# Designed miniproteins, single chains, continued (2): the designs that were tried, part 35

Each design is a single chain, and the fold is of that chain. pLDDT is the mean over its residues in the fold that is shown.

## One batch from the design tools (miniprotein)

Design m5192
Fold by ESMFold2-Fast:
Structure m5192 (fold): chain A 103 residues (1-103)
Amino acid sequence: LPSKEELKKEAEKYFEKGKEAFEKGDYEKAIEYFRLAILLAPEDKELQVKALEGIGEAFYKMKKYDLAIEYYEKALEIAKKYNLSEEDIKKLEENIEKAKKLK
């Protein structure tokens, strides 16, 4: 089995691949890569929040607003629980409100 250090490096690589797929408009592929990043680094709460936000943004681009809200709310719950960046919390709250207006 790979070490925790190796798993974290793989998670970071999948997160970057998710961002790359998102930039190219491959939203389904972006979601797959972000899910892999979450799976490989469950202890990295900052990476978990960023990846969940990425999944939400991908669903938003796909006009799946209910799913986008669900993933933004999951990211927001973790961000608040672990006292993460106030800027990230604010962005997630703004993204949730924006998605709700398009339902």
Scores: mean pLDDT 88

Design m5193
Fold by ESMFold2-Fast:
Structure m5193 (fold): chain A 69 residues (1-69)
Amino acid sequence: MSDEEVLEKVKKAKDLKEAAEILGEAAGVSPEQALAVLQWEGATLEDVIETMEKVGAKEVIEGIRQLAG
């Protein structure tokens, strides 16, 4: 899945859990691991979308991969 496709899917996510499922797949980690990382950072779905738009989807995906293991 391309970085652009990940961002578009996350923008269409209904909640943080769905965004975590999308980002987890892209990062190669479980949805549970991705959700735990986002919750630990205190991020909302809106925060995740804004961050991906500012720094790029690749940077967010890499961050989740590194923090989740």
Scores: mean pLDDT 81

Design m5194
Fold by ESMFold2-Fast:
Order: structure tokens, then sequence, then C-alpha cells
Structure m5194 (fold): chain A 82 residues (1-82)
């Protein structure tokens, strides 16, 4: 739980750089963490999955700031349920 929140916060930082490669790597790690947590039925995983999906949609539109904000919200969910 704490490690998943940390990964999502780091992903938000990488997305905020505006570098396309850093954003792609960060989102891949965020999606992987969410997939594992959903498989394990971790508390908050479904809400985090929706937020990571919204981050991906924002990133596809070139909105790095909004994508980073969604990833921070996802981290906040995991911190709240931990």
Amino acid sequence: AASAARILRRAAEMVETGDPLDAEIALTFAEMVVAIDKFENAPGADEVDELVRKANEALEKGDYKTAAEYLRQAADVYERVA
C-alpha cells in the first residue's frame, strides 16, 4: 500500500517534467501497479484504476499537468485506505 502510493507519486513527478518518454515510463509503472492491486483485490484499487485511466486520457491529449494531478489523486486514495 505505502509502496504503491510512493510509485504513483513518483509517476506524477515524471509526468510533470513534460518529457514524453518519462511520462510513458511513469504511466506504464502506474498501470502495472494498479493491475497487480486489482488482481489482489487491494482496497481502493478500482478507484485508483479509474484515476490512472483518466491520467492516460489526459496524457494522450498532451495535458501533462492534469495527468500528474490524477496520479497524485490516485496516490492519495492508496494513502487514505492504508
Scores: mean pLDDT 81

Design m5195
Fold by ESMFold2-Fast:
Structure m5195 (fold): chain A 87 residues (1-87)
Amino acid sequence: SRFREAEVRRGLDLERLRRRLEAGQSLVGETLHMNEQELRDLLEGRDLTFPPPDQLPRPVTLDEALAEALRERWRRAQRIEQERLAR
């Protein structure tokens, strides 16, 4: 189904971004199959919920501003996790 295809594709996109972030690589030009609301939810650290789409979401390409926002979100999440582990 389109819903399953969209979820699988989104998972692959997020895993690719995670690997690039961990490797210190640029995210500029990377493509995500999600809408603007899902991207905002991702940037705010909310769980991504997918309504059943009739079609796969139109891809969004990360410009420098969106790439830096995602990287800053990831850095913040890493700091919070490190602080939790440090007691």
Scores: mean pLDDT 70

Design m5196
Fold by ESMFold2-Fast:
Structure m5196 (fold): chain A 87 residues (1-87)
Amino acid sequence: SLEEVLRLLEEAARKFQEAIDTGDLEKFREGLGLLQRAVALAPEELRPLIEALAARLEANHDASLKERAQILLDGARELIRALRELL
C-alpha cells in the first residue's frame, strides 16, 4: 500500500538522520535497507525521483558517510513529499 511505502520512507529518513548525528555506519546501512524496501513497493510516479537519487548517490560514492547520508535523507524527504500528493 502507499501507506506502507510512506512508513518505510519515514523510517529510512530517521535512520539517515541518526547516521548524520552519530556517524554510525550501521544506522546508515539500516536506512539503506528500509529505502530499498520502499523503492521495491513504490508507485511508477516516484520512479524518476528514485532514479535521480540513485544517480546522485553513485556520483558521490567517494563522499563521506555524513555527505552520503545527507543525500539519502534529502532524497527520502523528496519521495515522502511526492508520495503524500498521491494519498
Scores: mean pLDDT 89

Design m5197
Fold by ESMFold2-Fast:
Structure m5197 (fold): chain A 102 residues (1-102)
Amino acid sequence: MEKINEELEKKVKELVKKLKEGKITFEEAFEELKELIKKLAKETGDEKLGEELLEGLKKVEEAIKKAAKLYLEKGWKPEAPLEEEAQVFFEAAIKELKEKEK
């Protein structure tokens, strides 16, 4: 468990930097996280933890996309400031949805 958390935290920091630099999209960042989770689950033999983490990640991805859509359609924003990582993913989702609408 601890080794999986350390690798995920390291990957999130890498993805946050790439998102800030405009080098990757919101979808690409979540694809990289899914691939890392699958790899770590296979390497550790903890397939159940891998499945739970993938399901959790999917729910987070869907929640951020929904929030970004509400921001664009209705001007919704979080009631409190987001942590830096969460803010970067939220802004990346907004940018991706906006570019799809042209």
Scores: mean pLDDT 77

Design m5198
Fold by ESMFold2-Fast:
Structure m5198 (fold): chain A 98 residues (1-98)
Amino acid sequence: RQKQIVRELIARYNEFLKVVQTLPKSERLAAILRFGEELQKRFPDSPFPYVLTAHALAHFGFHEEALELLEEGQRRFPDDASLVSTRELIKRLAGLEE
């Protein structure tokens, strides 16, 4: 993956997170899921919409929703290592809260 593309994706992701942080909790979940749906439409053959959306969900404490989204992503992309590693990361974060 080219470093320039990764920087642009991270910058866009960080800008989105700043916007979501200003929203009430009930709007945050819907905003993050909509972000994921738009990425899925743009990149339907890629697991990365699921990975980025799950990271955003986990960042705002929606760990169960993040795990459900990653499970859906793994059904479509069963051999993708980034989906597996992201799921393990979020499971550890959820375990730390309990």
Scores: mean pLDDT 77

Design m5199
Fold by ESMFold2-Fast:
Structure m5199 (fold): chain A 83 residues (1-83)
Amino acid sequence: ASQEQVRAAARGLKAFADAGDATVEVRGRRVTVTLSDDEGAREQVLTAIDILEEAGVLEAEVEGRRVTITFHGDGALVEEVLA
């Protein structure tokens, strides 16, 4: 993915965290997202992640309320936005 796509995707995840729809932890290219108990918020976050996977920006693994994301780009750029 381009640096612009990676930054935009990371900003999107940060916006969900800032809104209280998810909790986000970052380590390089790997991001752990903990989804809220609100079904509507979970559906919105998962839909956004699915769109980003379709765009080839990241890959995601869903396990209950935890989503492990691996960005297809520079980990330093992901950390710059999310840390």
Scores: mean pLDDT 83

Design m5200
Fold by ESMFold2-Fast:
Structure m5200 (fold): chain A 79 residues (1-79)
Amino acid sequence: STKEDELRRVKIGMRLLAHRTEADLLARTKPHVDQGLLAELMDAIDNLIALLNANAPISTLEAQLEQVDAIMDRLMAEA
């Protein structure tokens, strides 16, 4: 339903905000973090923002969020 889709989009937006905040914190506090992975993370976050602004399907948003999650996990393991 439309209301359920709106709630799912809100939850995706909340997770996106959490990832953006964490990426910004890593960039500011860990100068020796893998800069290539950090750039890849920022690009993946920007892609998710663009998809949200384009009202992409929930399945597309969830798939892109999984990519952001995977890059963040890699970056955190290397940090």
Scores: mean pLDDT 84

Design m5201
Fold by ESMFold2-Fast:
Structure m5201 (fold): chain A 60 residues (1-60)
Amino acid sequence: SLEETLAEQIERAEQLRAEVRAEANRFGKEAMKASPEDQYKLAEELNRRVAEARAEIAAL
């Protein structure tokens, strides 16, 4: 049903949001200890993850 499909889409979006938040927290902790070059790499990886999550949510 439409209601079941909508509920599944909402659940998937919430899961993606939680995953990105957890990764952002992990990267934040790693960045505090990292060299400037490694901080840049961590920021790029996080940006890639956010872009992937946004694309997946948009595809729902």
Scores: mean pLDDT 77

Design m5202
Fold by ESMFold2-Fast:
Structure m5202 (fold): chain A 59 residues (1-59)
Amino acid sequence: SAAEREELAAALRALMEALGVPQAEIDAVLERLAGRSLAEARALITEEVDRAIAAFEAA
């Protein structure tokens, strides 16, 4: 579970960095995920990924 959470956080960070999201925003998102259940983290990650992709496509 902890390893899976670290994997998801690393994948999200890499994706957001690739999409040009500012580091402060990435850090804020990852802090929001800390202490959440895996199911809650997945839901938040899905929302943030969709938001980042939409912003990238709008550019």
Scores: mean pLDDT 74

Design m5203
Fold by ESMFold2-Fast:
Structure m5203 (fold): chain A 112 residues (1-112)
Amino acid sequence: SEEELLKAIENPESVGSGKAALELGKIYFEKGDYEKALEYYKKALEIFEKFGDKLGKALALKNIGEVYFKQGDYEKAIEYYEKAKKIFLEIGATLLAEEIDKKIEEAKEKLK
């Protein structure tokens, strides 16, 4: 529930708190509340950085890029996608990095 997710991120103790923040971000993103989605995705990013979860960090960065893309800020979307791609390549997640390349191409097409 939203209340359980909010409780989990109030005092972040683990990678699980990062996952809870990521889920809250997704809930607000699906509602079209991009400001709150961005807030929770950035909270997830901070938690994953604190606990050294590289995959979680890359997923949070990808989702921040998706928020900026939906807001029409294609330059920021590309910036966050490139940050996520770098980490996916570092951890050997090649297929996820290729998925991000497609998102970067889509955002670049919007800038033409």
Scores: mean pLDDT 89

Design m5204
Fold by ESMFold2-Fast:
Structure m5204 (fold): chain A 74 residues (1-74)
Amino acid sequence: VAAELAALRPSAEARLEELEKKMAEAGATEEQKRLVEAQREAIRRGSPDPLLAFARETQGEAFEEQMREALAEH
């Protein structure tokens, strides 16, 4: 489970990088920049929460629930 979430990390990080590039091109509020930075920092520190959110968005709610249950088991 932790290994499965860790496998999502490169994709989640790539998505944040893509979002940062779009924000730099179009402009973004300081609040939006802080939120992106906070998610990147949480991923770097090994927090499962942003990876679970990414899993829900890309794989669906059932996949997020399955990962959350597996994390609760161990």
Scores: mean pLDDT 67

Design m5205
Fold by ESMFold2-Fast:
Structure m5205 (fold): chain A 79 residues (1-79)
Amino acid sequence: SKEAIEEALELVERAGVLAVLAGDEKTLAAVQKASRGLKEALETGDVEKAIAALEEALKAATNPQVKALLQEALDLLKS
């Protein structure tokens, strides 16, 4: 739903802030890609690209708080 995509975007934006504070450029790049995919999904309804980008971000992330936020966003899109 649009509401789930909007909530996932908010979680991804919070993960991005934490990645900036941690100096984790790889996680930040992946999070930015996921954010772009979610914004596209709000217009098209297609979440597949956003899900793929979120899975990449989860794989790149090392910080447990960032991982938790990204996993919650992914779970919202898969439900």
Scores: mean pLDDT 82

Design m5206
Fold by ESMFold2-Fast:
Structure m5206 (fold): chain A 116 residues (1-116)
Amino acid sequence: SELLEKELELLERAIELARKLIEYIEKIKRGEVTEEEADEIQDILAEFHDIILELVELGHPEAKEFLKEVRDININLDYEEALDKYIELLEKMILILEERIKELKEELQRLQELEE
């Protein structure tokens, strides 16, 4: 299914971007971020946000909850505390997305066997 293949690509890309964001947040905490890396972080954040919104439209409740948790962090926490919570939230999201990838791969395999 084209839709399931698209979902897999979005989930795999979301994991890649989430891992990059964790690495950059750790660098921010150490004061090691360059101006060029700051621009890259903004691009990664924009792409990640767009993918999460598309996952919400595809009916992934975990993506909707992620956006809510990000909003709550931004409203309630100071910058330093927010960085630690973003890492925790991104690590949690990676685990959820890896499980969704497994489920979708099993669904794709099942559908391909039925199309013979």
Scores: mean pLDDT 83

Design m5207
Fold by ESMFold2-Fast:
Structure m5207 (fold): chain A 116 residues (1-116)
Amino acid sequence: SAEETIREIEEKIRKDPKKVASELLNDSKEGLELLERIAALLEGDEATREALARALVDLFEEYPEVTTLLLIELAIRYPEQMARFLPLFARELATRPELQERGKRLVELLEHIVAK
């Protein structure tokens, strides 16, 4: 299920954020498979995308470095899917005052990547 897939992604990142960052930076098979799994969730229904937005905001709060890298890689590889997702992600970020400054900068960067 989409909810189970989101939970597995959260657990993978929380278990070893540095390993996930390394897998993404080195274009490893594991890193590419993670990006493909998230891209499939981005193609899901609105409820799936909203659940993913909440999960990614939680991950950005707890593990900002690996989550930022993950979102940048998604924006580069899946720009159309990410362009549709970013308004939901921005809306979820706006509900958390402590993330507003960092979150706004991240969204602006991601919007710039998907537009080019």
Scores: mean pLDDT 89

Design m5208
Fold by ESMFold2-Fast:
Structure m5208 (fold): chain A 92 residues (1-92)
Amino acid sequence: MAERAVEIARLAAVDPEAAREAARRLLEELAKEPGIEVEDAEAAAELMVRVAQLAADAGVTELLEEIIRLQEVDPERAAELAREAAEKMRAL
């Protein structure tokens, strides 16, 4: 997961549209597999923060902040919000 976040960050400097598409695909992947076992919760949180930064221009920052909060207490709800965020990023 951390490698994917770095790749998205690098892509954002060269092609912000492709970076948003990559972040959207990552959120869709998370939404499809609710209850994914996270080996490193801190790395998952850092990844979501990075995705939130890239999605700020899409107006989905609040949704991504909620996803980060819910991943620790309600991963199923977090996955649902990740799907919503991905759909909004796709609409750009």
Scores: mean pLDDT 59

Design m5209
Fold by ESMFold2-Fast:
Structure m5209 (fold): chain A 86 residues (1-86)
Amino acid sequence: PKDVVFVTNGQGSYEKLKQKFPEATVVNAGSNDPDVIKNKIKEVKAKYPDKLIILEGEGTINGAGALSLVGVANKNGAISIIKAGD
């Protein structure tokens, strides 16, 4: 989807999204640090003001870290999709 920017927390999510949606803009923050994610969302929002920003998190995030990333995304005007493992 060309009108969406995905921000990922890791290389695996980045590669998967680029393969599945080659027309989408995908940006890898490469970190679970909320400040790194926050700064990447702000950078992406400034660069693509008319696009929807989606933070996709997976894998290496514990429950507290996942909630922190959801809060950072929401506070900065992004939608968050955080996948919990089984």
Scores: mean pLDDT 71

Design m5210
Fold by ESMFold2-Fast:
Structure m5210 (fold): chain A 84 residues (1-84)
Amino acid sequence: SLAEEIARLAAELAALLSPEQAARLRAATAELLAAADSLSELELRAAALLLRAHLAALRGDEERAAELAAEAKRLAAEAEAAAA
């Protein structure tokens, strides 16, 4: 599921961060996943893409990070349009 993918991506990202940053990410991810049943598939896909973008950036792949961030922004805009 998208929720499981978000949890895995957040765990991978947390492993690359300081303990303080990892704790903040875990708290934010737990809050997002607690609300997951209230979020659209597009919003969850956008969240997963943002986590992938951060992972790509930390690995030095700036081009892929930019592409993933742009796709996340597009999906977030589609979610807003679909809610109207």
Scores: mean pLDDT 83

Design m5211
Fold by ESMFold2-Fast:
Structure m5211 (fold): chain A 74 residues (1-74)
Amino acid sequence: SPREQAITLVVLGVEIGAVSFAETHPENPEFRRTVALSLEGLRDLEREHGHLLSPKAKERLRETIARAEELLAA
């Protein structure tokens, strides 16, 4: 439904924002925990609601997952 799509996009936006915030604030003592929790949330979102996302939104989700994985590997 349009409501479910809207909620899914809001959740995606929040998780993208959390990863971007963590990336720009590496001095934050919660950095690794924030990135790890957002990575889990993004993977859950793809698994449960990926079918509600446009191709562009799916690419943004996958790009953000890859970015979060790189941040945790460093």
Scores: mean pLDDT 83

Design m5212
Fold by ESMFold2-Fast:
Structure m5212 (fold): chain A 74 residues (1-74)
Amino acid sequence: MRSFGEIITRLRDLYQRAVSMGDSQTAQQVHDILGRVIGISEKYMMGQDGSTLLPDVEKIEAEVDALEARLAAL
Protein backbone atom coordinates (compact mmCIF):
# COMPACT_ATOMS: atom_id res chain seq x y z
CA MET A 1 0.00 0.00 0.00
CA ARG A 2 0.99 3.67 -0.30
CA SER A 3 2.26 3.91 3.30
CA PHE A 4 4.66 0.95 2.92
CA GLY A 5 5.58 2.15 -0.58
CA GLU A 6 6.69 5.50 0.86
CA ILE A 7 8.94 3.79 3.43
CA ILE A 8 10.40 1.49 0.74
CA THR A 9 11.12 4.49 -1.51
CA ARG A 10 12.97 6.25 1.33
CA LEU A 11 14.93 3.07 2.12
CA ARG A 12 15.99 2.71 -1.53
CA ASP A 13 17.16 6.34 -1.58
CA LEU A 14 19.16 5.77 1.64
CA TYR A 15 20.73 2.60 0.21
CA GLN A 16 21.88 4.38 -2.95
CA ARG A 17 23.31 7.31 -0.96
CA ALA A 18 25.11 4.97 1.47
CA VAL A 19 26.66 2.99 -1.41
CA SER A 20 27.74 6.18 -3.24
CA MET A 21 29.43 7.40 -0.02
CA GLY A 22 31.10 4.05 0.70
CA ASP A 23 29.07 3.57 3.92
CA SER A 24 28.57 -0.21 3.92
CA GLN A 25 27.27 -0.19 7.52
CA THR A 26 24.34 2.12 6.64
CA ALA A 27 23.61 0.03 3.52
CA GLN A 28 23.40 -3.10 5.71
CA GLN A 29 21.12 -1.32 8.22
CA VAL A 30 18.79 -0.27 5.38
CA HIS A 31 18.62 -3.91 4.22
CA ASP A 32 17.70 -5.05 7.75
CA ILE A 33 14.95 -2.41 8.06
CA LEU A 34 13.53 -3.43 4.66
CA GLY A 35 13.20 -7.01 5.93
CA ARG A 36 11.24 -5.77 8.95
CA VAL A 37 8.90 -3.72 6.70
CA ILE A 38 8.18 -6.87 4.65
CA GLY A 39 7.47 -8.80 7.87
CA ILE A 40 4.94 -6.18 9.01
CA SER A 41 3.27 -6.23 5.58
CA GLU A 42 2.94 -10.03 5.78
CA LYS A 43 1.34 -9.82 9.25
CA TYR A 44 -1.19 -7.33 7.89
CA MET A 45 -2.01 -9.69 5.00
CA MET A 46 -2.47 -12.58 7.48
CA GLY A 47 -5.33 -10.62 9.08
CA GLN A 48 -3.58 -8.80 11.93
CA ASP A 49 -5.30 -5.47 12.70
CA GLY A 50 -3.38 -2.60 11.09
CA SER A 51 -3.79 -0.45 14.20
CA THR A 52 -1.76 -2.98 16.24
CA LEU A 53 1.05 -2.71 13.65
CA LEU A 54 1.14 1.11 13.67
CA PRO A 55 3.68 1.41 16.56
CA ASP A 56 6.12 -0.88 14.67
CA VAL A 57 5.71 1.23 11.51
CA GLU A 58 6.29 4.44 13.51
CA LYS A 59 9.45 2.93 15.03
CA ILE A 60 10.75 2.08 11.54
CA GLU A 61 9.99 5.63 10.34
CA ALA A 62 11.98 7.03 13.28
CA GLU A 63 14.94 4.75 12.44
CA VAL A 64 14.80 5.85 8.77
CA ASP A 65 14.75 9.53 9.86
CA ALA A 66 17.82 8.90 12.06
CA LEU A 67 19.71 7.24 9.18
CA GLU A 68 18.83 10.13 6.82
CA ALA A 69 20.15 12.62 9.39
CA ARG A 70 23.35 10.60 9.83
CA LEU A 71 23.99 10.43 6.06
CA ALA A 72 23.30 14.18 5.72
CA ALA A 73 26.09 14.80 8.29
CA LEU A 74 28.58 12.76 6.24
Scores: mean pLDDT 75

Design m5213
Fold by ESMFold2-Fast:
Structure m5213 (fold): chain A 107 residues (1-107)
Amino acid sequence: EEEAKKYVELAKGYRDSAESALKATQRYAEMIRASGDEELRRRAEELLKKAQEFTDQAKSYVDKAEKLYKEGGSIEEVKKFTDQAKKYADEANKLAEEIERLLREGR
C-alpha cells in the first residue's frame, strides 16, 4: 500500500519533468521561429510535436498509475505504469536537449 503510493508520487514527478521539458522545447521553438530560418523552423516544429506526444504519454501513464492505486491494484502494476511515465519523460527531456542544440546551430 505505502510502496504503491510512493510509485504514484514518482510518476507525478516524471509528469512534472516531462511538462518542464515541453515548456523548454516550446520556448526554444519560439526562439527558432524568430530567427527566420525556414529549415530550422520545420525541424523545430517536428521536435515540438514529438515532445508534446511524449509528454501526453507520460501524463496518460500517471493517470493510469493513480487510477490503479485508487482501485487497490498491485504494487507491480502501479510500478509498471510509473516506469512507462519515466521512459516518456526521459524522451521528452532528450528532445529539449536536441532543440537547444538546434537553436545554437542557428546562431
Scores: mean pLDDT 87

Design m5214
Fold by ESMFold2-Fast:
Structure m5214 (fold): chain A 83 residues (1-83)
Amino acid sequence: SSMEIRKKVLELTVELLKAIGDAQSEIVELRAQINELKKKGAPQSKIDEVQERIKKVEEENQKKLKQLLEQGNKELDTLKKES
């Protein structure tokens, strides 16, 4: 039914927003760590390690968003076929 499809779209939207929010929160904390390291005159190698961690968080978030969209699309297609 159209209501079941709408409910699934809303559920997928909430999951996507949560995944984005979780990744952004972690990136903000990592950027704060970089700022602290810079203030303390830490070696560039330590700053580079935190920057690399930010890149991994961004890559993992992109993969997670792709998986959520692919899974959500499959579930929506199933609901359309069973309607």
Scores: mean pLDDT 87

Design m5215
Fold by ESMFold2-Fast:
Structure m5215 (fold): chain A 64 residues (1-64)
Amino acid sequence: GPIELDVKGMSVEEALKKIEEKYGKILAVKELGTGLLVLTENALVALRLDESRKTVLSAQVYPL
């Protein structure tokens, strides 16, 4: 099942840096509705963003 990553309240830039540090190189990023889908070497990460799309509300990690 998904693992929650503690990135709530971070900027998108800060959250992406933490994702890359933990799960390896970011291979792809896709905008999906109110969030981002981030593919890394070791995980797929689903980020929920606020209405401004600048701040992260939650992150769910799907290990590969």
Scores: mean pLDDT 85

Design m5216
Fold by ESMFold2-Fast:
Structure m5216 (fold): chain A 59 residues (1-59)
Amino acid sequence: SELDELIEKVIKEEKLDLSTATAEDVFLAVANRYPQLVKEYGFEKLYERSKETLEKLQE
């Protein structure tokens, strides 16, 4: 999905270390770059999608 691609892009562009990054780190980076996504999806859903995308990249 477009949201998953944006989250992955943020992880790569912010150079987050996949071995140490938390879902909170990813969520905060996404929320800072795309604050409208917090309005559109809500805190809980955007956090869960950030967690799922991070876990997928760690596999």
Scores: mean pLDDT 83

Design m5217
Fold by ESMFold2-Fast:
Structure m5217 (fold): chain A 83 residues (1-83)
Amino acid sequence: SDEEELKKLEEEHKKLLDELKKTDLSNIKELEEVKKKFDELAEKAQKLEEKSTGEVKIQAGILEGMAMMAASAIEKEIQKLKK
């Protein structure tokens, strides 16, 4: 169901936030790997938002936004390290 899919994506998001907390913020490769996972989560959340309705649609859209913001923040840190 869409509700079960949303729950799995929310659990994936929680795990990625925990992974980010353990990431070496000076390691470009580790940051790029975590960023890729947030980008993939955003894509999955966007697809769920497109096919769902009601509360699941709203919550999937919020999750997409949160994952995109995390990926954007990580990219900014990567670009600082490349200077």
Scores: mean pLDDT 89

Design m5218
Fold by ESMFold2-Fast:
Structure m5218 (fold): chain A 82 residues (1-82)
Amino acid sequence: DMSFIEKVLERARELVERARRLLERNPDDERVQRILREAEEILEEIEQMKANPRSDLQTILRLIGITLRLIGLEIDLERLEK
């Protein structure tokens, strides 16, 4: 589902931007640095999947795994924002 990939891509981009803003306020926060690195890696993976769209089971399972990692990072970042 290309529409789903696009939504996950937008979420990953938003997470990267949020993490960068938080890191600007707390440059030495290792937790924020970790979230930013992992979010940037997820962003790159999703962009590669969008550039080479496939509908096989392995691609679907990988997209699910990426989405679960993204949700985990979103929860971690939300806890650090307040």
Scores: mean pLDDT 82

Design m5219
Fold by ESMFold2-Fast:
Structure m5219 (fold): chain A 63 residues (1-63)
Amino acid sequence: GPSGEEARRAGLEAGAAGAGAAGYEADKFTNDISLGKRAVEAGAAGDTEAAAEAAYEAGQAGG
């Protein structure tokens, strides 16, 4: 897998992308943003694995 620093940066990028998506969806589907918001917060906290898992779960639930 990637180095810890690269994994953390990927999580922060995923979190930032999730923040945009969650903000957009907030007015449309409040239930869907709960996983997106979790991914954003985990990414911001540097929990890349938690961010990736939350994003993956959101993708599977919504897609």
Scores: mean pLDDT 57

Design m5220
Fold by ESMFold2-Fast:
Structure m5220 (fold): chain A 90 residues (1-90)
Amino acid sequence: AREELVAALVEAGMSEAEARAFADELVARGVSPATLRELARALAGGAPDLPRVRELLEEAGVGELFPRLVELLIDSGIRRLVEAVEKATA
């Protein structure tokens, strides 16, 4: 469950370290393995189901983490793009 969520977050654009930190925070807050698995499914694939991710986090009592997750995904995606451009130009 936790490792499946980490893999889905990495595919969605997060670094492995950021994905592990986020997944560990959910586990520390008592989010169930079943909810972690459903979050992994909602995040998997080419188009993450963000409305479903929000619902799952709200149902688990950690809905306040949804904006943070979105910020992490956006920031990680921008960082990865910047790194790719810098590597191509250096």
Scores: mean pLDDT 78

Design m5221
Fold by ESMFold2-Fast:
Structure m5221 (fold): chain A 83 residues (1-83)
Amino acid sequence: SNLERAVGHIIRAIGLIFQAALDYKKGNKEGAKKSLEEAIKSAQQGVRDSIDESLKKSAQKVKDLAQKALESGDPTLGFEGPG
């Protein structure tokens, strides 16, 4: 269903944000940027597929976090802070 697809996209986006944070801490800034760009796309797909308002808001929040991390150049913002 669209609901299951939305959940899948949101989970993938969250995983990509964590991957970006790990890559950033290892000095792989380019890999972190690519993971954040992919996280934004995945979260945006989650928003599109969400029919539940609560799930849609969660997807939007994940997208906004990934966008802010990409703009700041630090994907650890909102999780561990700058390391």
Scores: mean pLDDT 79

Design m5222
Fold by ESMFold2-Fast:
Structure m5222 (fold): chain A 89 residues (1-89)
Amino acid sequence: SPELELERIENLPSGTIRVTLRVSNISGDTVTLVLQEEGSTSIDGAQAKRDASGVATIELSIRREGPYIAKLYENGELVKELTVEVRRE
């Protein structure tokens, strides 16, 4: 099954927050990752192609702090969820 990990969170000078997530053990060609603010219908998402090792690194850009749920989809199926707490320092 695919695995989902938070790699890093960056506060950019533009006021954008960059969230970098790593997906491993990808069996298909691509995965879709969405980052949803808890209690909101607003989502940010990206599709990524895996490398030869079955890994993809995905960067998502958000503007608001708070708890997010990262949802990983493979072949249209939800395969993993990860809670991500986003804070400005």
Scores: mean pLDDT 80

Design m5223
Fold by ESMFold2-Fast:
Structure m5223 (fold): chain A 90 residues (1-90)
Amino acid sequence: SIEDELLELIDNGEAKVALIQAEVLRRHYEGVNPVGVGRMQYIIGRAYAAMGKNDEAIRHFTTARDIFESELGPDSPLTLEAQAALEEVR
C-alpha cells in the first residue's frame, strides 16, 4: 500500500521525502476521506519523529488520534496506534 511505502521511506532514512508525499495525500483526502487524513497525519508524525522534531510529531499524532477517535471510536486499532505513538514521543 502507499502507507507501507511511506513508512518504508521513513525507516530507510528518507523521512523528508515521506513527509512531502504524505502532505500531498493529506490535502487530497481533505473533505472527502477523514480516515485517510488521519492516516496521513500519523505518517507525517512518524516522519517528524524520525527527524528529531518531537513537538511537530506530537501535534500530528494528536490530530491523527482525534480524527480516528471521532470516526472510528476510542478503542479502534488506528486510535490506539496513534495514542501509542503519541506516548512514545512524549
Scores: mean pLDDT 91

Design m5224
Fold by ESMFold2-Fast:
Structure m5224 (fold): chain A 66 residues (1-66)
Amino acid sequence: SAQQLQDAAFLAAGLSTNPEAQRLARRAAGETDPERVARLLREAARLIPDPALQQGVLDTVAGLLA
């Protein structure tokens, strides 16, 4: 859906601010356990320097687990 594409674009934009965050996101893509995926994405989010982008990534991850 359009919303899923927007969410994916937002995650990509936020995570692209840091090479280590990109690496963690790539690891998450290889995981089958949703809790493991969420943990890796939260670790990646902590590396985002912009607080608003960091919170947006965290909110997106929380929505995926709800």
Scores: mean pLDDT 73

Design m5225
Fold by ESMFold2-Fast:
Structure m5225 (fold): chain A 63 residues (1-63)
Amino acid sequence: DPKQAGIDAINSINEEEAKRFEEAVKDAKTGQEVADVLNKLWAEGADEEVINAGLDAVGQADL
């Protein structure tokens, strides 16, 4: 599950960012939609390490 994989990866780094991400991806259905949310959070100033961990986890779950 790309959404859950992203949440788990971010939570291992930053719990507050994981909560923000979980709310933002609530309606996402595909790995691409989850990745789009991560890119939006990065544009809003989220930590690069958090975003990269989320994108890597989502990409692996979409394989």
Scores: mean pLDDT 79

